# Ledger of designs, part 1: designed miniproteins, single chains, continued (5)

No score or structure here was measured in a lab: all are predicted.

Each design is a single chain, and the fold is of that chain. pLDDT is the mean over its residues in the fold that is shown.

## One batch from the design tools (miniprotein)

Design m16001
Fold by ESMFold2-Fast:
Structure m16001 (fold): chain A 93 residues (1-93)
Amino acid sequence: SAGGRAAREAAELIAEEVKRRLPEGARLRTEISVGPRSARLTLTTTAPAEVAERAAREAAKRAYEQIPEVKSVEVTVGLASAQLAVIGVRVTV
């Protein structure tokens, strides 16, 4: 669907922007699932949670500004372990 394509484009843009903004040497694992009008992006990284959160929020802002179909981007931050930050991103179109 057109909504699914826009949601995927936004999720992929966010993943690429986060990768660019993370410190050199940080590892990043990306998982994207796409629905008809939304995408869910899970980012797991060795970067500090505060750094990962800042990167994800800036990436979310960029996706919202660049992709007209995007209605909202929600960012959640947690820890999978003491060494792994998990960022959840939900894109709605």
Scores: mean pLDDT 87

Design m16002
Fold by ESMFold2-Fast:
Structure m16002 (fold): chain A 82 residues (1-82)
Amino acid sequence: MSPAEQAEKLAAKASEALEAGDFEAAKKYAEEIVELAKKNPDNLYVQGLAYAALAAVYFLEGDFEKAREYLAKAKELYEKAA
């Protein structure tokens, strides 16, 4: 499975955890995507997914400033990956 496929699977699990209200599981999956991004520094798409996942967690925890910051980083990385 490619790093992008692994990150997408983790992002889906994080999304399911957030919908269930399991913020600890969502945060853990976000951290796993971040570690995957660190191991694949040339993969801007995986880095974008990591920032997007962290932004969602911060938004739900009420840290809207960090959520906006990380969403902006994710958008920039996705635009560079395209």
Scores: mean pLDDT 81

Design m16003
Fold by ESMFold2-Fast:
Structure m16003 (fold): chain A 56 residues (1-56)
Amino acid sequence: HMSEEDLKKFEEVMTEESKKALEAGDIGRAVEIMAKNGASKETVMKFAKYAMDKAA
């Protein structure tokens, strides 16, 4: 489970581009976009796991 604070951090780095990538199932692209927007490695890894678990 992601905390509300973790979700807020993801919203700060989440763009419409990364959201579209997630909806298309392109998790790698979404994670890369968030990392380019300054997300920490820990935040990116947490979100990647969450997105993969949701897709599986």
Scores: mean pLDDT 69

Design m16004
Fold by ESMFold2-Fast:
Structure m16004 (fold): chain A 55 residues (1-55)
Amino acid sequence: SVTLEQLTALAVRILRTFGDGIDRESLIRLLRAMFPEASDEEIEAAVDRAFAEYA
């Protein structure tokens, strides 16, 4: 199982790794592919939180 906290932490790590090379839509798509059982709400919340924490 994956939690919102784990999704957010992973999203932040991806942003730190790729920097300007990944946008919000691409990150949402990536997390959806990696965690197909996570809800759209959870993934979008995690990505939005990660972008807010990153920059």
Scores: mean pLDDT 82

Design m16005
Fold by ESMFold2-Fast:
Structure m16005 (fold): chain A 89 residues (1-89)
Amino acid sequence: MTEEEVREEFIRVLQEELKWPRAVAEKIYDILKKNGVSDEELRELVEDIRSDDPEKRRAGYKKLNSYLKKISKEENQELERITREDLAA
């Protein structure tokens, strides 16, 4: 996968599996990249979550939740503000 393909698949997975708006999914991608999550880690995460293997999917969701827990605690107020501005005037 190219970097752009990893980005698009990651955003798609967040929209389909977590039912998040595209604007939120895009911001989460940007935050993960800023915090040093590599394209390889994101690619593996997407592949794990989209796997037909229940154990791989469980591992993928654990990794995603770990990233989200750390980042959301540190940047939750910023994400909330940005999301509100994207969804409302």
Scores: mean pLDDT 73

Design m16006
Fold by ESMFold2-Fast:
Structure m16006 (fold): chain A 81 residues (1-81)
Amino acid sequence: TKTETSERIYLKAGEKVEITVTNTSDVARTWRVELVNENGATVAVSEPVTLKPGESKTVTLEVHPGAEDGWYRAVVVELEP
């Protein structure tokens, strides 16, 4: 299982972000996207997405209205079947 990290994104409380996940492997795999703040805490998680080789899907994550404004990372986490 491998975890990929996207580039840093500045988000405000209540803001939504769209993250595109692409399967670059040779087999169908399932991922979820976690939104992580600058302190390494996960503040939002997407539903699981299953992608065939070469497929892409966009997921939407929302920063809770009571969360901190700041820099976040979208972390793509591979899930085991």
Scores: mean pLDDT 76

Design m16007
Fold by ESMFold2-Fast:
Structure m16007 (fold): chain A 71 residues (1-71)
Amino acid sequence: SERIDKLVEELMKAVKAGDIEKAKELAKQLRDELAENPEHSRGWRALGVFYYRLGDHAKAFEYYKKALAAE
């Protein structure tokens, strides 16, 4: 969980900084970690926020649903 928590923090920092290329790479790493830890609600929510900021509202909604299911 600590690795996922660090990836979430780094992803949110990259998103706030507007570093979209770094954010994409971190989101990919986070998605791979969440495949092994699907119960990690915060991780799924972070992916939802990332896709919402990219304007991909459909993907954002799917990840928010995964976060809710993991609670």
Scores: mean pLDDT 87

Design m16008
Fold by ESMFold2-Fast:
Structure m16008 (fold): chain A 87 residues (1-87)
Amino acid sequence: SMRDKLIAGLEKAIAYLESKLKEAEANNAPKEAIDKLREAIELVKEALRLAQENEMTPEVLEKIEKLEREALKHYLEAEDIIAKAKA
């Protein structure tokens, strides 16, 4: 179902972000980048919870999409901070 595919995608996104957080911590990345990765993980976890606990109405899908966009923004900002710290 659409819901099952969405849940699977969100679980994969969380696993990916958690692996990136571990890598950032192991490499002593700037605290700001680590904090942004943690924020991204929490946003995707909230999106996953909404997908698990609710009917897939347009309103719920819009909330999930907004959380995913916010998480992506935090992730990209974290990657930018890490890249600049290496330069």
Scores: mean pLDDT 90

Design m16009
Fold by ESMFold2-Fast:
Parts: sequence; structure tokens; C-alpha cells
Structure m16009 (fold): chain A 71 residues (1-71)
Amino acid sequence: MISEQTARQALPYLRAEAYDEAFSVILQADPSLAAEVQQLRLEPKEVQKQRAKELILAGAPSLAAEVDAIA
């Protein structure tokens, strides 16, 4: 599971729709997600966005309002 610090580092990339960069930040913090991230890179952007939000929220529930604000 990622830390709040890692989630805060990934959040700007998620806001910019830079999902690959967001997943790279998450993957550096939790290498066990490598297989899931590789599969997600093949999925539609909407699926990537939803899963990135879920991974950030799981690591940092305190960021729920900021994650929910991302359209």
C-alpha cells in the first residue's frame, strides 16, 4: 500500500491526466502492483483514472476530497 506522501506525489499527474506518470509514482512505492499497472496501461483512460483514484484513496484516505474533485 502506498503512503500519503506517495499519494500526494501521484495526485498532480492524475489531475493532468498523465496516468502513466501517476502509475510510475505508485509502482516505485509498491512494486507488487507491477502486473496490475501493466494491464491498466492497456485499458481505456476512464478505467485507468478510476483505478488510480482507488489506489491513491487506499493509501491516503485523508485525500478523499481532493480525489473526488478530479473530473
Scores: mean pLDDT 79

Design m16010
Fold by ESMFold2-Fast:
Structure m16010 (fold): chain A 56 residues (1-56)
Amino acid sequence: FVPEVNPELSEEERALLAELARLAAQPRTPEVIQREMELGVRAVKLAVDRVIERKK
């Protein structure tokens, strides 16, 4: 889990954060790190879209 999250995260953002937390429990291999980076980029994009839609 990330220590700081907004309580108003979208379902998709929460699903991505849950998967990132699951990956964080995996062995630290290049494949796991690559996957985390890909999901992290997706999560940021969703967060930006949410902020734009809510104007905050």
Scores: mean pLDDT 71

Design m16011
Fold by ESMFold2-Fast:
Structure m16011 (fold): chain A 81 residues (1-81)
Amino acid sequence: MEEALKTIKEMEDALRAGDVDRVRELIPKGEELAKQAEKEGRYDVAWALYDAIARGYRALGDTEKAEEWQKKAEELREKSK
């Protein structure tokens, strides 16, 4: 999925730049793409998106959501091996 890889890069770039407004904009798109990748068995892509989303929520100060998405990322990472 070209869109998922593009979104991962955009989220990583925004996180590195400290652009929290951009991170907030990208999270809903990232969540949709992550769920789609998981349904398609693309656990490598889903893991990367869940990890980026968790980091995004942490940057926004939403620690509870960051922990939820981080746990999902860890589960998918095991499946992508």
Scores: mean pLDDT 81

Design m16012
Fold by ESMFold2-Fast:
Structure m16012 (fold): chain A 80 residues (1-80)
Amino acid sequence: SKEDEEEKKLVLENFEELGKKWVESIKKAIAAGEDAKKVAEDAINKLEKYTKELIEKYPEYKEKIEELYEETVGKIREVV
């Protein structure tokens, strides 16, 4: 239905925006002198937990959620 497609779009867009904000927060923490590896590891662990919970709520969007997760993890690894 249109409602299901709108919900899917909002879920995926919100997850993508969250990922962008996390990458920027990590960059700021590293610039402030925090341990880059620790900041990245902590962020990836939190993102993994959030991603798992999101997939449990929206199993029908699993493939797209996993794709966005991998993209965000890649961006985090690039800044450390």
Scores: mean pLDDT 83

Design m16013
Fold by ESMFold2-Fast:
Structure m16013 (fold): chain A 79 residues (1-79)
Amino acid sequence: MMISKEEFREILKELSKQLPKGAISPKFDKDGDGKLDDEEIEEILKGFDSLDFNRDGTVTEAQFRYLLKNILVDSYDLE
């Protein structure tokens, strides 16, 4: 399964609504409110671009999970 940049953006928006306060890394959640603003989402999407080696606008599920791990604090497990 391949995940597009737009799908990734929507998933990030959904996660910011569902995750408890403190689950998102302080690198991205600078306000510590558990929400991602547009600027924080753009910083995360730089990681997407770095993994999109083919420049086809998609990443694999494994690459997607790797990017999510970088967004979350080390102690948070993804469902």
Scores: mean pLDDT 68

Design m16014
Fold by ESMFold2-Fast:
Structure m16014 (fold): chain A 73 residues (1-73)
Amino acid sequence: GDPERGRRLLEELLLPHYEKVFADPLGWLARMDEDFLLDFLTDPQKWMPGTKIPALSREDAEDVVAYLRTHRP
């Protein structure tokens, strides 16, 4: 994954949707394990039925996860 591309994808495509649900979407996402993040980012309907959050390709999800790993404890 590419962390810089992941940051751009998260900020431009995902954060506008997540900000409506979470007060701190970056903090929430950064606390999730990698396997959950990949599953959630590629199939948001599985975890949040009826959501308008777009599903990412596997490659895009891997880039976002790489960025979030820089913030993970």
Scores: mean pLDDT 76

Design m16015
Fold by ESMFold2-Fast:
Structure m16015 (fold): chain A 99 residues (1-99)
Amino acid sequence: MDEEDYIEYLQTKYKLDKEKAEEFVEKLKEIYERLKEQMANIPASDVEGRQRLQAEFSRELVEELRKLGVNSEELELAEKGLEAYFAGKEEEAQKLAEL
């Protein structure tokens, strides 16, 4: 999925206008780069530490969606989707995003 497809997905799924969807994607990129940098310092065998860091970043992303006016019910689904994705369950994250 390219960046434009993801922006369209955010507009459709969360009813965001294009400007807000683009703003979220820019914040997502910034948060993802920080996650990658911090993950580089955590060994792959530290599953618990990696999961905690991923959960922290997922919460930050959900808070950014909240600031853009996404309602609490949609934010709960987004949080579960992000947690499932970062837990290596990409298929479950897609199912939660479809609900």
Scores: mean pLDDT 67

Design m16016
Fold by ESMFold2-Fast:
Structure m16016 (fold): chain A 84 residues (1-84)
Amino acid sequence: MEEEIERDAEEIIETYLKYGPLFALIKLSEVLARYPTLEQQRALLDRLKEKIEELISKNINVKGAKQLLDFIDELRKLLDELEK
């Protein structure tokens, strides 16, 4: 649901800001595994991308944010390729 995706995306960003990109990726993997459909997983990744792009635009932890964005883009492509 939209509310769950927003909350989960915020928690991942909070983890990134507090503990850095590695812990954010661990949190992302845990959260992503809870979403049973490719559509929900895509929605989570798309929302995270929006929040990370906002961090970059505000010049907040730009190096780690760009690294995290690259990983999200690769995961998003993988999910698109799994669609049938």
Scores: mean pLDDT 79

Design m16017
Fold by ESMFold2-Fast:
Structure m16017 (fold): chain A 76 residues (1-76)
Amino acid sequence: TEALRERAAEATRRTAALLEEGRDVMSPEEAARIQAAVEGARRALADPSISADEARLLLREMEEYTEQVEAILAAA
């Protein structure tokens, strides 16, 4: 459970860093959507009662956003 939470936290940090790196090349709507997802993940991970299943879903979601931002950066 802690390993999944740490992996989800790391994926969230990675997505946030890529968002800041790509902010100038993505639309305001794309940036706002990804920012909202990062903030949602941070809030969920701050809850010590978070389940292993929820942490796994957050990890997958953040990994998907990382891939999306990487694709945007590659197209820029």
Scores: mean pLDDT 83

Design m16018
Fold by ESMFold2-Fast:
Structure m16018 (fold): chain A 65 residues (1-65)
Amino acid sequence: SALDEAAALLARYAGLSPERARATAETMAGLDDDGIRTVVGMLQRDGGMSEAEAERLRAALRAAR
């Protein structure tokens, strides 16, 4: 599912456990498009996420809404 994809990306790039990644993905999916763009941008800067992976995370979070 989209939520599972978002959780997997968060586990990989934010260093979260599967449970925490899932809870974080659910919280982030509740953000508006500006909020999603902002938090993914932070993970890109801090977590070494590529532009392609950041685009995948943004798409997955929007689809999980």
Scores: mean pLDDT 84

Design m16019
Fold by ESMFold2-Fast:
Structure m16019 (fold): chain A 63 residues (1-63)
Amino acid sequence: GKIEEALESVTQPDGRLDPVEALKKIIEEAGVPEHKALEALMSVRQPDGRVDPEALLEKLKSL
């Protein structure tokens, strides 16, 4: 879907996402509301500040 396509376009070589780029893409290209996107991102952010795209996708589907 649109969310998966948006996340794939900003997935880095290590298979993970930069939180700022992920947030921009899901809001701008997938049409996810800013509040929902931010809540999902903060819920799945790892200790190093990076995000797993599968975890973010599952969280967005649950909201």
Scores: mean pLDDT 79

Design m16020
Fold by ESMFold2-Fast:
Structure m16020 (fold): chain A 90 residues (1-90)
Amino acid sequence: LSQGRQLRDQGNRYYGRGDYRRAGDLYVQSGDLLTPVDPRLAARSYTAAGHAYARDGDLQRAIDLYDRALSLDPDNESARRRLDQVRQQL
């Protein structure tokens, strides 16, 4: 938990600096680490990763990450909403 949260905090710092690719990579690492212990928190990290990659212009990777978030937390309204938005941009 602590290490996954730390990776997410690092991702938030890079996101705030406009380094969306690095932020996305850190959010994915956070989600991967959290998946076996807290799938709902992992889903939030994957949703943040999807948003970061969408901002970086990697719409296909964003879609894949939102789908992964929804597989862990089907009720994640943020992931569903962002997935719909990105699919409309394709």
Scores: mean pLDDT 85

Design m16021
Fold by ESMFold2-Fast:
Structure m16021 (fold): chain A 65 residues (1-65)
Amino acid sequence: MEELNEKLQKLYDEVLELHRRGDALAERIAQHPDDAALKAEYQRVQAEVDRLTAEMIELEKELRK
């Protein structure tokens, strides 16, 4: 049980870190709206958040059994 909780916590921490990076990228995009590289990086961060969130949902299902 504790090992699953640790894995969930690590995924949660990773998602929080990605959200912080996404917020910073969004601010930079607001300052540089024509920077395609910043927009691509932001999309990559959002895709990684989605991936980790799916993993968290699966672990939460396992923890609640």
Scores: mean pLDDT 80

Design m16022
Fold by ESMFold2-Fast:
Order: structure tokens, then sequence, then C-alpha cells
Structure m16022 (fold): chain A 80 residues (1-80)
């Protein structure tokens, strides 16, 4: 569905944002927090719109969003 495609695109961007802050030791705390919040938002959207998405689209969006959260949280722990 169009909604599923849009959420998958946002999931990919959230994953990319998480990867960027994870690889950048100079990333501002604000950017790292924003990356985490973005990924959390995508996870929430995938759950909220699950009835408008295929099961496969939901699984892929959740996997990417959760990986984005993990990467941003690892960056946040290192940022001190």
Amino acid sequence: SKIGEEILEEAERALEAGEEVAKDPEAPLSRTIAAALRAIGVEADAIYYKDKMSEKEVEEALEKARRGIELAMEALKKAK
C-alpha cells in the first residue's frame, strides 16, 4: 500500500540516521537524540498503521526502526 511504502521509506531514513550518529564520534547529543526519536516514531507508525500494511511491510519497518534505535542508543551511551 502507499502508506506501507511511505513507512518503509521513513524506516530506511531512520536506520540511516542511526548509522550516521553511530559512526560519528563528534555527533552532537541533539542529533543522536533526534535519530533515536525518529526511529521510535517509525516503530510507533508501523504498529499504528499495521492494518493498512502487509505483514512483510510491518516486519521490515519494525526491523529497520529497531536497528535505528539500537544504533542511536549505542551512540548516546558513548557520547556521555
Scores: mean pLDDT 86

Design m16023
Fold by ESMFold2-Fast:
Structure m16023 (fold): chain A 62 residues (1-62)
Amino acid sequence: SPVAALQAQLAASQAAFDAKIEKYKNNPNLTEEQKKEIIDDVKKARDTLEANYQAQIAALQA
């Protein structure tokens, strides 16, 4: 199912973003200010990706 494939891709992408955020949180070479800026950008990218996948899934179910 195209919907099931998109749901699987969304879940994998969410897990990858969560892992990336944790990696930045635990990076000793970054200042707290740098961590905040990078993590905020990553979260914004994640939110955009989630919205795009949800829109594609909704369109396929229409």
Scores: mean pLDDT 88

Design m16024
Fold by ESMFold2-Fast:
Structure m16024 (fold): chain A 73 residues (1-73)
Amino acid sequence: REELLAGLEEIIELLEKKEYEKALEKLRQLRSVAPPSLHPLLDEIEQSIKEKKPEKAINGVRYLLENFDWFAP
């Protein structure tokens, strides 16, 4: 749980630094340990990064952080 939260915060930092390849690698690592309920939203964030829409990706990660207890109780 703490690992997933810390990883999501790291992804925001990487996206703000425009380190998209590292952000994608971290996101894929988190997906492997994330509960299945998070997978669709993580996949949408990955797609946003691939489409060069970092603002959309950051907003998706922030939404996950703010609503984390709902997705991973």
Scores: mean pLDDT 76

Design m16025
Fold by ESMFold2-Fast:
Structure m16025 (fold): chain A 65 residues (1-65)
Amino acid sequence: SAKEAGYEGGFKGGVMAVNSGLDKETAIDLGTTLGALQGMRAGASPEEAIKAGEEGGRKGVEEAL
């Protein structure tokens, strides 16, 4: 689903950000942004895409730390 695309994009973005040496909060923000873009491309509303991207980004960052 479009929400799942946002979550997956956020998760991968968060992992990438931590592996690039970014701190936790910056990595979550970057993951959220990348997830939101992926969710919107898949057809989610901006609000739903941002929420899914944030959830994914937070989990990706937690997993990579």
Scores: mean pLDDT 87

Design m16026
Fold by ESMFold2-Fast:
Structure m16026 (fold): chain A 69 residues (1-69)
Amino acid sequence: SMMARIAALQAEVAALMREGRNAEADALILAEKDPEARKAMLDTMIDMGVKEVEEAVRRTIARREEARK
């Protein structure tokens, strides 16, 4: 089904990003011709990117707290 295909593509994007293969994830999204699938893949990439930024901010706060002691 279309939904199963979209879910599989989102999972592939997530797996590539988890491995640090961001350029390959980008290429996969750009190669997708179905606008709905491409949007879902891009939404997955954005969500994972936000989580990486949040984790980087948490690490920075922890380092600053440690430096104050």
Scores: mean pLDDT 83

Design m16027
Fold by ESMFold2-Fast:
Structure m16027 (fold): chain A 74 residues (1-74)
Amino acid sequence: SSAAEEAEKERQREFLVALVRREAREHGLPEDVIEALVAEVDALARELFATHPLEEALQLTGRHAGALLERALA
């Protein structure tokens, strides 16, 4: 992969993790739950973005992050 492609993956991963943190906070989750959720999403995103093309990594991470957020809100 080019340095530009890897940089774009990193930017998109960071934006996705930030979006999850914002959504969890807006839904009123406690800070300890938000930090646990964000850590889980970040770990998953790092693995998926390292092993998949950008589009597939975004789709997979988005689906998993959505499921984790729904679980935390239940």
Scores: mean pLDDT 84

Design m16028
Fold by ESMFold2-Fast:
Order: C-alpha cells, then sequence, then structure tokens
Structure m16028 (fold): chain A 85 residues (1-85)
C-alpha cells in the first residue's frame, strides 16, 4: 500500500529520527507483508532482526486482521505527526 511504501522510505532515510524509525520498524514487522519484511531485512536494526517476532513473521507468521488494521492506523499517525513536526 502507499502507506507501507512511505513507511519503508522513512525507515531507509538517515534523516528520520531514530525514535520514528524504530516505531515504524516495529509497525512494519507487525504488519508482516513481504515488502515490509524485506525492508526490515535491508534497513532494520539488528535488535529487530534478531527478535522472535521477526523470525516468526519471516517464516510463516501472519498477523490477525484486527492487529494489522490497528498497526496500519498507528503507522499513519506516526507518519502524520512526523510530517507535522
Amino acid sequence: SALIDKAIKLVADPKTPKSVRFELEYLLLTIGSPEALAAIDKYGSAGVRDSALYQFMKGAGKGLPSVVEEALEKMGKVIEEYEAS
């Protein structure tokens, strides 16, 4: 989605504050789409990549629909708040 693509660009951008990057990394991980997991593989912190959640999602894990919807809503809010700052 456009929102996931925007989050990936922010995680890849060294100008993005670490707090915003880490929050977006965990939201991408919670969503667990192939493009989100690929972004964590390439740009994510070692701590996130070593997490049990990351390994689960990469192998065969899939978020509950309600959890994914909530993660997308939170992601939109994080991006909106960062852009307003």
Scores: mean pLDDT 75

Design m16029
Fold by ESMFold2-Fast:
Structure m16029 (fold): chain A 86 residues (1-86)
Amino acid sequence: PDKEKAKKLLEEIGKAVEEAIKAKEAGDKEKFEEALKRLRELGKELASLAKDPEKAKELIEKAIKALEEGDWESAADYLGQAASEL
């Protein structure tokens, strides 16, 4: 059960990241902030499922900062590391 929930959560996180990137490239600040808010909510749920919740939280926070700075490569790397905690 938890593995299927984790997979669905990772798919939703990926979608939120894509929405954030698209919004930032379009200069849509409102949609960008909505995507980041969604990512923070999904990140809390991921941390609750993680083997190391504190490490997962730290990685998600770093990913969000990278997205805010337009560093898509670092954001993807941090999210991949957070996913490995599942």
Scores: mean pLDDT 81

Design m16030
Fold by ESMFold2-Fast:
Structure m16030 (fold): chain A 90 residues (1-90)
Amino acid sequence: MLEEAEEEAKRRREEGVERAAKELVEAEKPYGSSLDLEGAKIYARETLEGIEPGYYEPVSEEGKRVREELRELGREIREKLEKARREAEA
């Protein structure tokens, strides 16, 4: 149970970061963003893990949506993983 939850969490993090990074680059491109795909992946990973990066903030409505979706995805992953850990200890 816990190993399955950890594998799912890792897969969802990697998939979420990849998709969000691509969406963020495309959403911010018309606004002159210096954010490349590598930088977007770092930002997406930090945002998903609940870190609030101070070095960058999306300016487009689409970019802000991606940021909020990353925050929500990260919260969901952490909640499910915490529940799985508690069930494994019970």
Scores: mean pLDDT 79

Design m16031
Fold by ESMFold2-Fast:
Structure m16031 (fold): chain A 110 residues (1-110)
Amino acid sequence: EIEEIERKIERLREEIEKMLEELSNLGEDMKYISEFLRSIVESFMAMIDAIFKLAEKKDVEVYKERLDIVETVLKETKKQIEEEKEKYKNNKPDEWLIKVGKVDIELEKK
């Protein structure tokens, strides 16, 4: 996720840096202008990258916490389903299938 976003940003940064390097090869007057522009663009890119990285780190923390909750709920639900499956499948299979949330074998009609 974040690695993919970081990789795309790196690609864009490298392309921009390549373009700025091309501009640096112009004549002396244009070289001064291109270096000035490069300085401005690099500062702008650094600011945006810093803000983006801060936002990403905050999102990662939030998603990590949410993921932990989802994983916990999923594990408990899976365990409960397995326990109910064994309990009702042997003694009352119809009740088990109804509680687990419906397999299409007409149990809804019972």
Scores: mean pLDDT 53

Design m16032
Fold by ESMFold2-Fast:
Structure m16032 (fold): chain A 102 residues (1-102)
Amino acid sequence: HMTPEEREALQRILDIVRRTLEKVKELVEKGASKDEIYDVLDEGFLEISRVAIEANSPKAQEALRLVAEGFREAKKAIDAGNYDEALEILERTVEELERMLA
């Protein structure tokens, strides 16, 4: 079972990914540039990286790797103009993090 500290770190990571997803949804609805969406993803990832480093646990590092893969695939979808696919990828990343907390 997870320690309380690991659970808190994973919850913070999940909250940041959810907030990032909502910001990306808003930008997509506004017809924002790819650069603006990239900035939001990069800002979210930097915040998540900081949480994972501070937690210094294997579970937090696993969550960071999962987020890194999800954000990378979302960026590829955005580069292709497939914004709906990018949102689906980010939603799946949220679901995977929720499973880690269950």
Scores: mean pLDDT 89

Design m16033
Fold by ESMFold2-Fast:
Structure m16033 (fold): chain A 76 residues (1-76)
Amino acid sequence: MFTLDKKLSELLGVEKGTMAEIMYRLIEYLQENKLIDKNSTKVDLSNTPLGEILGVKEIELSNLEEIEKLLSKHVV
């Protein structure tokens, strides 16, 4: 079980969970904010609070290992 960094926790609405639960919350956040394109696995996070917190301008949804590694930098 991982505890999320304060800023990420506040944004995703989850304080702690398994990596699977955190990934699920991330995908929900992306869907709710209309950041997921039906025709692309790339998510543009430029000028978004999530992009600022994670320190990235985009993520590739087809690369789950990269997303897990990215989230691992923001959990303890």
Scores: mean pLDDT 81

Design m16034
Fold by ESMFold2-Fast:
Structure m16034 (fold): chain A 90 residues (1-90)
Amino acid sequence: SSREERIRALVAEMAAIYEEIAKEVEWWIKNLDKKAFEEKAKELEKKYTPRLEELVAELRELGGAPQEWLQEAAARIAPALARAQAAYEA
């Protein structure tokens, strides 16, 4: 259905944004000083927050996503998040 296709597209876009954020954060932790990191974090928040809020609002209007699709999205993001977390803890 068009509704199912739209929900899948929204979940995929959110997952892609979070994966990109995690990869950027990993690179910043490894390569930037504290001041440069803080400035990049502010820029990233301004860049992605409006789109993420829009995607979340649209998902809520559609009744949300099935747990299985959210788990698939989380699995896609997990390796990038794990690398960012490991870099932060090093």
Scores: mean pLDDT 85

Design m16035
Fold by ESMFold2-Fast:
Structure m16035 (fold): chain A 84 residues (1-84)
Amino acid sequence: MSKEEELEEIRSGLEKIKALVDEKKYDEAIALAEELRKKIEEFYKKYGYDLELEVEIGVWQIYIAVRIVTSPEEDREKLRQLLL
């Protein structure tokens, strides 16, 4: 798989997790986030630092931070498990 194809796979993974979060399917979102973290770690091992991936991760971190502070207290611990 090319670097660009692997970046698109990571973006697709984030979109799937976001859809699950919007549906409050947090346990399914967490399982996908664990798989995505492994893919991100392997990407960095294979290609090293990548600005495009860093921006995607940064945007995701901001999205999850907003979801944490705007969600009920009972959902917040599960949402923290979605941070990359």
Scores: mean pLDDT 86

Design m16036
Fold by ESMFold2-Fast:
Structure m16036 (fold): chain A 90 residues (1-90)
Amino acid sequence: SEGTAGAPGAKGLALSGESAGGLARISVGVGKVAGDGKFALEMAEKMLESAKAALEAAEESGDEYAIEGARRGVEAAEEALEEAKELAEK
């Protein structure tokens, strides 16, 4: 199965990715309650684009810690986007 079985970086690195994922999930939840699934989807797509851009920049920098954090951010944003798509489809 695709996914992580357990990742290093629980101290510090995971916090940034976790925060980004938490915000995206909250946005999706609010959109569902308000009936603004389209808004939640747009926000999730923008967050994913931002996360992917951050990962690309981190990879260009060669900073292992930045790369790890950016990967966590992308994973969290992808999860939020998947949830937002489900909400948008009703």
Scores: mean pLDDT 65

